# Designs tried in a protein design run: designed miniproteins, single chains, continued (2). Part 10

Each design is a single chain, and the fold is of that chain. pLDDT is the mean over its residues in the fold that is shown.

## One batch from the design tools (miniprotein)

Design m4335
Fold by ESMFold2-Fast:
Structure m4335 (fold): chain A 139 residues (1-139)
Amino acid sequence: DLSQGRKPLLKGFAEGDELALLWLEGFAVSLARQGKYDEAIKILEEAIKNAKTPEARAHAYLALGRVYYLKGEYDKAIEYFQKAIELDPNFARAYLYLGEVYEKKGEYDKAIEWYEKALSISPDNPLAKKRLEEVKKKK
């Protein structure tokens, strides 16, 4: 029963353990892809409440933004990615996902701005480079 393992992983997440942070994000996004949005949101809200480090809280906000993006609630996705950036201004993935949300909204100039910001933090990120090239072709 995977539910029995939840407490040790949530504790590791709260303490800022890197593998636990990545696991929580992956688990919540997996639930969202199954249409279990309310379950994913509740788990992430609990993770935010129990986070002991800014890094853990930023990762939970990033995951929550991704869940809202998959749900089609783009304005909430933007809000949570911005909260992740407020906690970690060097969180390149949060800027990348902001670009993806604005691209999905058809706001290509803002998408370009955020993809360029992601590349300013991670210049060799191949995904950010590819996304920037793709969005520029849509104008």
Scores: mean pLDDT 84

Design m4336
Fold by ESMFold2-Fast:
Structure m4336 (fold): chain A 101 residues (1-101)
Amino acid sequence: MMVEVEVRIEGSPEAIAKAAVAAAREGDRNGAQAVIVELPDGTRLLASKENADTVAEIIRRLGVKEAVIRVIGSREAAEAAARAAVRAAEEAGGRAEVEVK
C-alpha cells in the first residue's frame, strides 16, 4: 500500500539542505514515487538522486530555516527516506518531526 510521510524540519539552511539530499537519495534507492521539498513561501521542489545537490544549493541560497519534506511510496521507501532526512537534520543541529498519512 502506498503511504505519504511528512518530515517537518526546523534549523539552519544547511540542516534543511542536508535533510533534502538524504531524503532524495534514500527515497531513490528504495524506489519512492516522489520526494517533495515544500518551502515556507509555497515553493515545491521535486527532489531526486540526480538533482539532490541542485535542490540543496537552492535551499542554501534562499536561506530557509524550515521546510516540509514529503515522501510518497511504499511504507518501506517512505520510512527509509524520512529516517534519513531526520538523521541528516539532527546531525546538522536541526529538529525534525515525522507524520505518517
Scores: mean pLDDT 88

Design m4337
Fold by ESMFold2-Fast:
Structure m4337 (fold): chain A 56 residues (1-56)
Amino acid sequence: DIEGPPVPFGFKSTDSKEEKERLLERTREALEAAGYTPEQIDAAVKALEDVFEESS
């Protein structure tokens, strides 16, 4: 049992879906800001989406 401070985000009924979508969007923005090519960004986002689909 981990005795930590309050977590940054609590677990909510819609959190899993909204969190996934937000993470994908933020990942795209971060990669664009870092100067990656559209192909690399698309590949990275698709890889994350595939991981989420496997876990879903």
Scores: mean pLDDT 68

Design m4338
Fold by ESMFold2-Fast:
Structure m4338 (fold): chain A 61 residues (1-61)
Amino acid sequence: SELRKEILRLIGRILRLIGEILDLELKLKTASGEEKKRLEAEIERLRKELERLMEELRSLP
């Protein structure tokens, strides 16, 4: 069904974002200076995207 496909698509996007955030957090542990600031900003941006997608998933029947 279209609803099932939409749910699976959202779950796939959420899982990819979680993986990307985790990869960036690993890089952050060894980063310093401007690179650290850039990684922190990117992680924050992705966390906001993740929250939006999770809210979208929660809104589905």
Scores: mean pLDDT 87

Design m4339
Fold by ESMFold2-Fast:
Structure m4339 (fold): chain A 75 residues (1-75)
Amino acid sequence: LEEAEKYLKEGEKAFEEGNLEEAIKYYEKAVELAPNSEVAVRALANLSKALKEKGDYEKAEEAENRAVLLHIELS
């Protein structure tokens, strides 16, 4: 979990710096390391935002749907 939070934070930094490709990779890694966690919900939501800015709308919608579903499952 701690490692997943680190990747989420690094992804957020990359996104703020405008490095969308690097942000996407970090968010994907955070989800991979902790797929059933609040960290994964945040990473998937941020992944959706990065994908939208890159123009990958279909993948962005998939990521957002996964974030919503996981959030409901964790409630």
Scores: mean pLDDT 84

Design m4341
Fold by ESMFold2-Fast:
Structure m4341 (fold): chain A 95 residues (1-95)
Amino acid sequence: KTDEALELLQEGAKAFKNKDYDTALEYYRRAAELAEEAGDDRLKAAALTNLGKVYFEKKDYESALKAYEEALKLDPENEEAKENLEKVKKKLEEE
C-alpha cells in the first residue's frame, strides 16, 4: 500500500503541474487513504499537504486550511505545511 500511495502522489503531482486540479485532488485523496491504511503518518501528512496546495489553487481556502492543519497534527515539523498554512490564513484575512 505504501508503494501505491507513493505512485499516487507522483501522479497527483503531474496533474497539479498540468493544472488538472480535480484529477490531482482524486490522486492525493487516494494517497492519503492508502497512507492511513498503512499507518504511515508522514506519508499521510505529505498527501494532505499536497491536497491543501490544490485547494489553495482552486481558491478553496477553508478546505486548504483544514488540510494543512491535519497535516501538521501528523507531522508537526513539516515546513511546507507551516508556510502554506500562514499563506492561507493571510488569504482568509484579506479585505
Scores: mean pLDDT 86

Design m4342
Fold by ESMFold2-Fast:
Structure m4342 (fold): chain A 65 residues (1-65)
Amino acid sequence: SMEQKRLAEMGAQAQEILKKGAMENNKEWIKRGLESLDAVAAARAGKISVEEAQEIVREQLEKVK
């Protein structure tokens, strides 16, 4: 479904930031990547909406640019 594709895309973005943070030993990027992954996991579990997860991921990713 479109929601599954959107969640997978957000998860991939979050994992990429986490990987880069780990490689560069960047504490902020690691934190933002993990918080983004948590939001995607919460949406997959039905605890928050996909739209809420998308907003959380957007805010976290803005802080690492």
Scores: mean pLDDT 84

Design m4343
Fold by ESMFold2-Fast:
Structure m4343 (fold): chain A 73 residues (1-73)
Amino acid sequence: SKLEEELKRLEERKEELEKEKKELEEELSKTSTDTLEGLLRAIGLKLRIIGLEFEAELLEKKIKELKEEIEKL
């Protein structure tokens, strides 16, 4: 089914975003805010994490919609 293939693709993309988010969160936790350079890096990492969270939320919504469509078949 084309819907099942699309669902698998979206789930794989979500896993990739979650992995990237975890890597950024680990880097953020290791980033010192005692210096201006460290603070600016931390801000940049936090903004990227927020972006990935937003993308993951949209993917989650699409995954749920596709699962409902598949269940109706």
Scores: mean pLDDT 85

Design m4344
Fold by ESMFold2-Fast:
Structure m4344 (fold): chain A 61 residues (1-61)
Amino acid sequence: SAEEKGLANVEAVAKTASGAELRLLADLLRQELAENPDWPEAVKARWEALIARLEALAAEL
């Protein structure tokens, strides 16, 4: 799906991103999640897990 491809692309970018870029990306993903409350719970859970990972990585950089 487009959502799955989007998540894969975000994960690829995150591997080379700066801490500031990771934080901005996490914020963008959080906004997208908030704008799509009707998404399947499994998709929302994966999105929230990715946001948490990006925030954790940014905190270490």
Scores: mean pLDDT 77

Design m4345
Fold by ESMFold2-Fast:
Structure m4345 (fold): chain A 90 residues (1-90)
Amino acid sequence: AKELAEEAIEEARRAIEEALEAMRLASEAKNRKALNLAIAAALKAIGAIFLAEKAIETGDKKLAEEALEVAREALELAEEALRLAKEALA
């Protein structure tokens, strides 16, 4: 449970880093779609960290698995936002 929750936090941190980069590039490109997607990714990643921390506190393995799934979804969303932002600048 703790290992899965820690993995979720690490993936969520990566999603936040990519989302912040996507926000920067989307703002430069003035691409509202990429910007909105990056914001959504960052918020989802924050939610995943909250769930993961709760899983660590309670020892809830199912909650840790849910946190990891949400973190992975956030990372995919951040990667798509970053791709769109980079395409808008090319």
Scores: mean pLDDT 87

Design m4346
Fold by ESMFold2-Fast:
Structure m4346 (fold): chain A 110 residues (1-110)
Amino acid sequence: VVGYAEMLINQGKYDEAIKLLEPLAKAGNATAQRVLGRAYLKKGEYDKAIEWYEKAIEIEPSATAYRNLGLAYLKKGEYEKAIEYFQKALDISPNNERAKKLLEEAKKKL
């Protein structure tokens, strides 16, 4: 189910992906919560993306979840929070080149 929802997100079918992911995410599936956050992020609903990434981090903290939370704050224009979460991602995965590039991008916006 999650894999099919990711395929829908890649096709731009965000509302269909959200409909499939919500029951799993509400049941506490951290992977579904991260993918649901990504669907909202791509749809431009940054506050909902942040909410679901925060729930995923409470269950399973990961470099990917922190990086995506930072990206949502970056897109929302909250650069100090974006920097904080990109730093948390790098604390878990110091060689994450994408998180390093996003951190520098956020710092330039300050």
Scores: mean pLDDT 84

Design m4348
Fold by ESMFold2-Fast:
Structure m4348 (fold): chain A 67 residues (1-67)
Amino acid sequence: AALAAATAALAAAKTALEQGASTAAVAKALAKALGISLPAATAVITLLKQTSLSTAALAQDIVLILA
């Protein structure tokens, strides 16, 4: 399911950012995992860096926006 895949990919991206991975590297990995463009993945990474949203809620919003 797209929502489950998005939730897992966002959780992995958040962990990588917390471990000091570059935004560019994480955005490229997220774009590949979700099948989205690099600019879209970069916007998602910016939201994750703000650390104010749950990964499940963010994944649901992203799936709705991309639909």
Scores: mean pLDDT 71

Design m4349
Fold by ESMFold2-Fast:
Structure m4349 (fold): chain A 56 residues (1-56)
Amino acid sequence: TAEEARRRARGGIEAAKGLRVPEALELAQKALEYAERGDTEKAEELLRQASIALGG
């Protein structure tokens, strides 16, 4: 759901900040924006990319 995507995106932002991975931070921030717009599919794609950037 869009709410779950928003929650996951916020978690990704916090993880990227803690690990200091700028690429993952940018991807997670974009995922949050798409999730807030209701575009869950795009948000999930960006979250997958953020997870890869964080190390898998």
Scores: mean pLDDT 81

Design m4350
Fold by ESMFold2-Fast:
Formats: structure tokens, C-alpha cells, sequence
Structure m4350 (fold): chain A 93 residues (1-93)
């Protein structure tokens, strides 16, 4: 789906940012258990947001807003602009 492609692209960009920041390969970042754990949480929350936005009820949209706030709390400051951009694109359809 378009949402899944957008989430996959976001995760790739997030890995690239961390790899560049640390001067290591993508594989080294993906083999870091702490980073992999955070990536899994971020992916699961973004997939939940996408599903809630697709449902489109007022209750689902309110839950999507709460999950967006949760995602923003767990990502480092340097990654927040990319998260906000990805969430805006998910909301646009």
C-alpha cells in the first residue's frame, strides 16, 4: 500500500541518518539491539497510525493523534522533522 511504502521509506531514512551520524554501515545500525528495538516500536506505531487514519472515524483520528505524540516522545530531536513529515504525508493520503 502507499502507507506501507511511506513507512518503509521513513525507516530506511531513519537508519541512514543514524549510520551517517555514527560513521557506520546500515547493517551495523540494524545489528544494534537497542536501535532495532526502537525501530520496531516506531514502525508498529506508524502502522497503527496509518490504520487509524484509514478508518477515519473521530475516535480513530483522536487515537492517531495520541500515537503521533507518543512517536515524537521516543525519537531523538534530530529525527523529529522526518517523523513529522512522514505523519503529514500519511494524513494527506
Amino acid sequence: SEAQALIDEFIRQLVDIEAKKKGVSRDEILNDPAFSGRLTQIRNNLEAVAALLKNGTPASLARADALEATILKIVPEEQKPLVRETLARLRAG
Scores: mean pLDDT 84

Design m4351
Fold by ESMFold2-Fast:
Structure m4351 (fold): chain A 65 residues (1-65)
Amino acid sequence: DAHFQEGLRYYEQKDYEKAIEAFQKAIAADPDNAETWAALGKAEAEYGKLHNRPNAGAAAFAKAK
């Protein structure tokens, strides 16, 4: 999925907001993809650290099961 790969590139660049946007688009195309939900949770957790939001990404991680 091009959106999933784009999200991974933004995550590697530490552009977590764009990574989240790309992973959201990937989920819109395939909502049952546990790997994408886990990646979204990871990106949201990193974004939350930058904005003092503990537990960011927990809901996405729960959906990754």
Scores: mean pLDDT 76

Design m4353
Fold by ESMFold2-Fast:
Structure m4353 (fold): chain A 71 residues (1-71)
Amino acid sequence: MEKAVLEIGLAMARVLAQKGRYDDAAELVEWLAERSTDPEVREKFRQAAEALRQGNVEEALKLIDEASKLL
């Protein structure tokens, strides 16, 4: 059940980001990107991880929400 794993992972990444655990959130989002077969979803997760590592939480959450809509 790929969609359920991705949705749960994204929910966890949002919680980690809200707690200021940006590196943990980025690592989780990168792991989700590797498990996604959709190139557009993978690219959005990769960009979200980079935004999280830069501390740009608003951009990261926007990219995560856009990726979630493609699931």
Scores: mean pLDDT 78

Design m4354
Fold by ESMFold2-Fast:
Structure m4354 (fold): chain A 85 residues (1-85)
Amino acid sequence: EREELREAVEVITELLKIASQEKDPNLRKEILKVAQDLARALDEYRRTKSPEARERLKQALEKGASIAEKVGHTEVAERLRRLIA
């Protein structure tokens, strides 16, 4: 649905902002990779609508939630978890 897609794009944008504000260069790189992987998984799911792409998107959302929570952005993690449900 349009709202779920909009929310996914907004949360990916928030992860990119979190990465830009992160002072640890190794952690910044990890957050950027997670955000990029999530963006790619979302794009693949939008193009293919395949069960395999859906599973990759779910895995990417879970990794995004885990990294967001690890860096103290609990609200972003909760938003990502709602997209999995």
Scores: mean pLDDT 82

Design m4355
Fold by ESMFold2-Fast:
Structure m4355 (fold): chain A 78 residues (1-78)
Amino acid sequence: MLAEVSELGRKLVDALKAGDIESAREYAEKLVELTGDEEVREYLEKGIEAAEKGDIDKAVEYAAKATGLALEKAEEEQ
């Protein structure tokens, strides 16, 4: 799971930087499915909304926060 979360987070950031909102949304949904965490979902939703508004820097910041939280939650699941 940790490696999968890290890979999805990287793909999400790459998609956001490329302006590929469709792929970014797909990767975000997979991250939410893996973690089941409400805060991860909220940061990912904010990231996608920022990207849709053209604020890529803010979108990447939210995606990074969501991925970091997702990694923390994945480590807590033993």
Scores: mean pLDDT 80

Design m4356
Fold by ESMFold2-Fast:
Formats: C-alpha cells, structure tokens, sequence
Structure m4356 (fold): chain A 73 residues (1-73)
C-alpha cells in the first residue's frame, strides 16, 4: 500500500469527523463565525486529501496535513 495514500485517507477521516462536530455546533448556533470558518477550511482539507489519494500526491497530502494541524491549534 502507498504510504501517501494511507496518510491521505487518515487526513480525510480526521477532517470529516471534525467537520461533523462543527456542523452540529452550527446547527445549535448558526451565528458562530469561528465554527463556520473552521467548517469551510475542513471542507477544503477533505477535498485536498481526496485528490492526494487519487493522484498519489505526497506534496498535496503534506499540505492537507499541515492545514489540519494549523486548524487544530
């Protein structure tokens, strides 16, 4: 198995779980700007991870991972 593809799947899964959490928060408080911004960023990270998996793109997988880490700070 490709290490890059495995990492891409792991990033997609983690970002998806976080996105569901922020969607729940937004349903309870639709005016939460921070939750909205984080949800939008997570959607982008998920799309990057999917592309990294499809193309076996190590650089894109690393960029998605770095963006996810920064969002979690």
Amino acid sequence: ASETRKRAIEIEMEATVLLMKYYMELKLNPEDEEAREKAEELQEIIEMAKKAFENNDEELAKEAEERLKKLKE
Scores: mean pLDDT 87

Design m4357
Fold by ESMFold2-Fast:
Structure m4357 (fold): chain A 68 residues (1-68)
Amino acid sequence: MPSYEELEQEIRRLLLEAIERYGADSPVVREMVALMRELARQIRTASEEERRELALKTLERMKELMAR
C-alpha cells in the first residue's frame, strides 16, 4: 500500500492536471479543492493508517470527477 506522503503527492499531481485541463475556476477543480480541504481537516486527528485510507478515498473520488 502506498504511504500517505505518496498518496498526497498523487493528489497534488492530479489537481495540477485538472487545473491545466479544465481551468482553476472550473467546477471540477472547485470540487477537488473542497475534497482536499476536507482531507486536510480529517488527517489532523487521524492515525497513520486512517490518513492513508482517507487519502486513498480522496484520490479515488478526484479521479472519478476527472472521468466525468
Scores: mean pLDDT 82

Design m4358
Fold by ESMFold2-Fast:
Structure m4358 (fold): chain A 58 residues (1-58)
Amino acid sequence: MSDEAIEAAAKVARDLLARGYSNSEVVKAANMVIKLVEDEGLPPEEAYRKALEEVEKA
């Protein structure tokens, strides 16, 4: 577990909450960021952007 993954997940959660997304969508996006960093080894900033795009496209 890296501090960078947690920080990126927190940023996604904060941005989505500020935009009025539901708690369930925020949790899904945060979990996606952590998964992308831990499982795929993506840079936290790139994982953050991918999670935002997935939520925005849904």
Scores: mean pLDDT 79

Design m4359
Fold by ESMFold2-Fast:
Structure m4359 (fold): chain A 71 residues (1-71)
Amino acid sequence: SAEAEELYEKGKEAFKAGNYEEAVRLYSKALELDPEFVEALINLAEAYRKLGKYEEADKLLQKAAQIVEAR
């Protein structure tokens, strides 16, 4: 959706600024609207890695891989 894409772009800007917690919030909101938004899953995983949340990051990357493989 357009709303999910806008939240994703805001999340990318937060990530570039080093605001990783804000990036997590924005990417998570995009995924609430579009659960199969692969780019948001991957970027959320990167933001979690920056915050030291490696297990959360790994789970998100596994989900992204499953979605891509099913296409």
Scores: mean pLDDT 88

Design m4360
Fold by ESMFold2-Fast:
Structure m4360 (fold): chain A 69 residues (1-69)
Amino acid sequence: MEELREAAEKAKEMAEEAARSGDEEKTQNAVLSLRAVAQEAREAGDEETAEEALRAGKEAYEMNKKILE
């Protein structure tokens, strides 16, 4: 659980940084990483970490879209 949460936090930070830079490709890759962490968390029964990772991915994607507008 702790390891998955740490991975989610790190992936979230990378996604936010990529989104702020306007790099759509890096943002997509970071979102995929967050999705992978969410899948692992769900398989482990950690619904909170899974939801947090999915939410972080959505927020990063929306931020990138807004910057590119």
Scores: mean pLDDT 77

Design m4361
Fold by ESMFold2-Fast:
Structure m4361 (fold): chain A 66 residues (1-66)
Amino acid sequence: DEFNLTLLEKAKEELVSLAESKGKPELAKEIARRIDELKKKSKGKSMEEVLKELQELAKEAHEQLA
């Protein structure tokens, strides 16, 4: 789904940029890797499933950026 891929790319850009701005390049690489893996796995998933996994990933990232 092109919409899911666009959503994941925007989230990747935002979270990676935030992690880099906080001086955490290894976290930025981990976030990018996890979102790329989610993009790869999203091929057969609904938008709701992708959003749920993205929300959990974003929550974990924000906790590490606090």
Scores: mean pLDDT 78

Design m4362
Fold by ESMFold2-Fast:
Structure m4362 (fold): chain A 42 residues (1-42)
Amino acid sequence: SVKEEILKLFKEGKSPLEIQRLARKYNLTAEEEKEIREEFLK
Protein backbone atom coordinates (compact mmCIF):
# COMPACT_ATOMS: atom_id res chain seq x y z
CA SER A 1 0.00 0.00 0.00
CA VAL A 2 0.97 3.68 -0.02
CA LYS A 3 2.35 3.51 3.52
CA GLU A 4 4.62 0.59 2.58
CA GLU A 5 5.81 2.39 -0.58
CA ILE A 6 6.70 5.51 1.42
CA LEU A 7 8.57 3.44 4.05
CA LYS A 8 10.49 1.74 1.23
CA LEU A 9 11.55 5.16 -0.10
CA PHE A 10 12.78 6.18 3.36
CA LYS A 11 14.79 2.95 3.52
CA GLU A 12 16.29 3.80 0.11
CA GLY A 13 17.43 7.18 1.49
CA LYS A 14 14.91 9.50 -0.14
CA SER A 15 14.58 12.98 1.31
CA PRO A 16 11.77 14.20 3.63
CA LEU A 17 10.59 16.48 0.81
CA GLU A 18 9.97 13.43 -1.37
CA ILE A 19 7.88 11.94 1.44
CA GLN A 20 5.79 15.11 1.73
CA ARG A 21 5.27 15.08 -2.05
CA LEU A 22 3.99 11.50 -1.91
CA ALA A 23 1.76 12.29 1.08
CA ARG A 24 0.11 15.08 -0.93
CA LYS A 25 -0.22 12.88 -4.03
CA TYR A 26 -2.00 10.11 -2.09
CA ASN A 27 -3.91 12.45 0.28
CA LEU A 28 -2.52 10.86 3.43
CA THR A 29 -4.02 11.91 6.75
CA ALA A 30 -1.90 13.61 9.44
CA GLU A 31 -2.08 10.39 11.45
CA GLU A 32 -0.79 8.27 8.55
CA GLU A 33 2.08 10.71 7.93
CA LYS A 34 2.95 10.66 11.64
CA GLU A 35 3.01 6.84 11.68
CA ILE A 36 5.39 6.80 8.71
CA ARG A 37 7.70 9.39 10.30
CA GLU A 38 7.73 7.52 13.63
CA GLU A 39 8.61 4.25 11.88
CA PHE A 40 11.48 5.99 10.07
CA LEU A 41 12.83 7.56 13.27
CA LYS A 42 13.11 4.22 15.06
Scores: mean pLDDT 68

Design m4363
Fold by ESMFold2-Fast:
Structure m4363 (fold): chain A 111 residues (1-111)
Amino acid sequence: AAPRALLLLGDTRGANVEIKNVGFLGTVEEAQAFLDELAAAVERGERIEDKYTSPEAYELAKALSELGLDGVYVAATSPRDLEHARRVLRELGEKTGSPEAADRLIAALEA
C-alpha cells in the first residue's frame, strides 16, 4: 500500500507543536539516495522488501523529491492535518512547476 505522508512547509527540524504528526526520514540528500537505491534495485529486478513494496509507494517518494521536500512519512490522522497538508502541497506544486506531483501526493494522503 502507498504510504501516507504529512508535510511541513519551511520548517522540518522536528517541530512537533502546531503541525502534529510530522515525521522525517532525513535530509533531501538522504531522501534522494534512498530513491536512487530503490530505482537501482528495480533496474536490477530485485524485490523491494518491507520498505516500499508497491509502485505507488515509489511514485509517492519520487513526487516528494520532485517538490524539493525532505523525505517525510507519517499517516495524517486528523482532518485538520489533512487540510493543512493539502494546502501546502498545492502551493508547493504551483511554486515548483510540478502541480501533478502535488496532486499525486494529495491523492495518496486521502486514500
Scores: mean pLDDT 50

Design m4364
Fold by ESMFold2-Fast:
Structure m4364 (fold): chain A 65 residues (1-65)
Amino acid sequence: GMMDELIAEAERLAKEAVELAKQGKVEEARRLFDRAVELLRQANLPAAADAAEHEGRKVLEEAEK
């Protein structure tokens, strides 16, 4: 269903964001994490969106070393 597609897209974007962060592309990674969180909020999954936001923030803080 549409909700499953939004979750799958959010997961894919988060995975790509992690790879970009590892390459030092912090701004690009942040944009993908923000988009993933937005998709989860649009799907009305606030707990999943909060978890994704927290994990994304942790990854971005690690990448800014």
Scores: mean pLDDT 83

Design m4365
Fold by ESMFold2-Fast:
Structure m4365 (fold): chain A 99 residues (1-99)
Amino acid sequence: SSSMQQAQQLYNQGKQLLDQGNYDQAIQYYNQSISLSPSGTLLRADSLRNLGIAYQKLGNYDQAIDYYQQSIDEYLQLGDTRSAQLSQSSLLSVQQQIS
């Protein structure tokens, strides 16, 4: 759909900003992508994981944990156990930074 194409474009822009270290703007783009992405889509799950990464990079560990947890739940609903395991590993790395 056109909304899914727009969500994909917003995700791609967010990813570029994340790679550039522009975490605050990346978060805005991922949130916009999520608003256009239905539950049970890979795009929503990927956006949630990348929100976790962005918040972790900013040191906002509570929000990073919440977004990693949401991405795990979405990946498991999709049957993508490998991506869920990657998000779980990221969650554990946040827990080590706050311990």
Scores: mean pLDDT 91

Design m4366
Fold by ESMFold2-Fast:
Formats: structure tokens, sequence, C-alpha cells
Structure m4366 (fold): chain A 74 residues (1-74)
């Protein structure tokens, strides 16, 4: 669906931004935590997509947005 394609594109954009910002973190433990959270969310995203669960896909994208917001405040 068009919505799923938009959510995939949004997830990819968020993931790229998170990786770029995480690479600039000086605290190695914080960097590892952020990368780990993003990796876990990627797994959840792919599972939700495979299940055709658009509500869950939206939830995972929102959690990625929240992770990016927290990362920008570091």
Amino acid sequence: SAELEELRAEFRRLAREIVELARRLTDENQKAQVIGEAADLRVEFEKAVAAGDLERVREVVERMRELLRRLREL
C-alpha cells in the first residue's frame, strides 16, 4: 500500500539520521545503547510489515521518532 511505502521511507530516513547522530556521541555506552535500540526497532518493524500490521508499523515508526528526539537532546 502507499501508506506502507511511506512508512518504510520514513523508517529508513529516521534510521539514517539516528546512525549519523549516534556516530557523533562521545559516550561509547550511550552510543551502543542507541544503536541497539535502533536495531531492535528495525526487527520489530520488519515483523510488523511481514504480519501486515499497519497499526504496529505506525507504532514502531513513532518509537523511532522518539529515539531520534532523545538523541538530539544529548
Scores: mean pLDDT 88

Design m4367
Fold by ESMFold2-Fast:
Structure m4367 (fold): chain A 58 residues (1-58)
Amino acid sequence: MSAEELLEELARLTGSSLENARRLLELYQKDPALAAGLVRRYAGEEALELLERAASLL
């Protein structure tokens, strides 16, 4: 299991790019509440779960 694999799946699930997935992870590391709220609102709980898992590996 790798953070890269989780970010790739997050990008796929959100219909976005790997670059955007990395930006979401950076935002989550700086402000977890804001990032979690945005991801849940626009991408859903599955995307939030992937983001949380990726963050826990870094």
Scores: mean pLDDT 80

Design m4368
Fold by ESMFold2-Fast:
Structure m4368 (fold): chain A 56 residues (1-56)
Amino acid sequence: MKTYKVKAKKDGEIVLAPGRTIKFKKGEEFDIEVDPRTAIAGGLEGPIKKGYIEIL
C-alpha cells in the first residue's frame, strides 16, 4: 500500500475495497492508502480528474 495525502475539493466518497469506503467533505484533508499497482495515483485518477480531490 502507498499513502497519499489528499484534500477534498467537493463533498463525496471513494470506495477503495469491499467494506472500505472513505466519505469526505469539501475542504477536508486526509490520508488515503491505495495499492501502487493500480492506475496512476493508486486508482485515484477518476476522482482527481472530476475535481473531487487533489493530491498534496
Scores: mean pLDDT 70

Design m4369
Fold by ESMFold2-Fast:
Structure m4369 (fold): chain A 63 residues (1-63)
Amino acid sequence: SPAVEIAVELAARDHGLTPEQLEIARRGAEYARQGKVDEALRLFKEAGLSEKDAEAIVKLAQQ
């Protein structure tokens, strides 16, 4: 869903993620889109996103 990609980019901007951290967050979005929730949440945390933002992105990917 385009909404997932946009949500990742906005969260990355809000948290001041580096290009490397943004790439990790984008991999998390790929797993979220595949329904791999646990892997997505792990990657979002590794990238430096908040738990709230990670959960919101996963919820968007499941809809």
Scores: mean pLDDT 83

Design m4370
Fold by ESMFold2-Fast:
Parts: structure tokens; C-alpha cells; sequence
Structure m4370 (fold): chain A 65 residues (1-65)
């Protein structure tokens, strides 16, 4: 689900795992709606760019949406 993927992106990003955060962000984008999908996509892009800190912030935002 989108909420589970949001928590996963947040946790992976906090651990510095940009690739795992990117994957979880993409799952949020695919399975979420509205803000969850939007922030999931941003977590995906940040993680793909290697920015684990930004991916963590967007993952948290998606989890809370």
C-alpha cells in the first residue's frame, strides 16, 4: 500500500540508502493518490539522484499525507 511504501522510503532515506528510498518512492507514486502519489514521485526522483536526505523528507511527507 502507499502508506507502507511511504514509511519504507522514509526509513531507507534516513539510513542513507538512496536506491531503496527511490524504489519505495516509486511504489508510493504507483499505488498512492493525491499528495501521497506526488511526494512518492519526488522521493523516487531524489533517491534516483542519490539524495538520500531529500528522499527521506519526501518519504515522510508521503507517509503523513
Amino acid sequence: SGSVSGAAAYAAGKAGDAAAASTAGWEMHRNGVGETSYYGYLAYLAGAAGDAAAASKYGQRAHEA
Scores: mean pLDDT 77

Design m4371
Fold by ESMFold2-Fast:
Structure m4371 (fold): chain A 64 residues (1-64)
Amino acid sequence: DLERKQKRLAAIEAILNDIAELLGIKVEELDEEALKRASEKTGIPESTLRELLEEYRRLKEQLA
């Protein structure tokens, strides 16, 4: 269970770091406007990016 959560967190973190770098910001700076810009640049739906960011924050809190 813990190992699966760590692996999932690492996978999401890699995706969000790539997106944040594409936008020239930090992962912690990803807000609604940044997600809209990311969606425009990547073609990934904004709703999907929001779900990934929410899962990322949840996993970080659970594993801290």
Scores: mean pLDDT 81

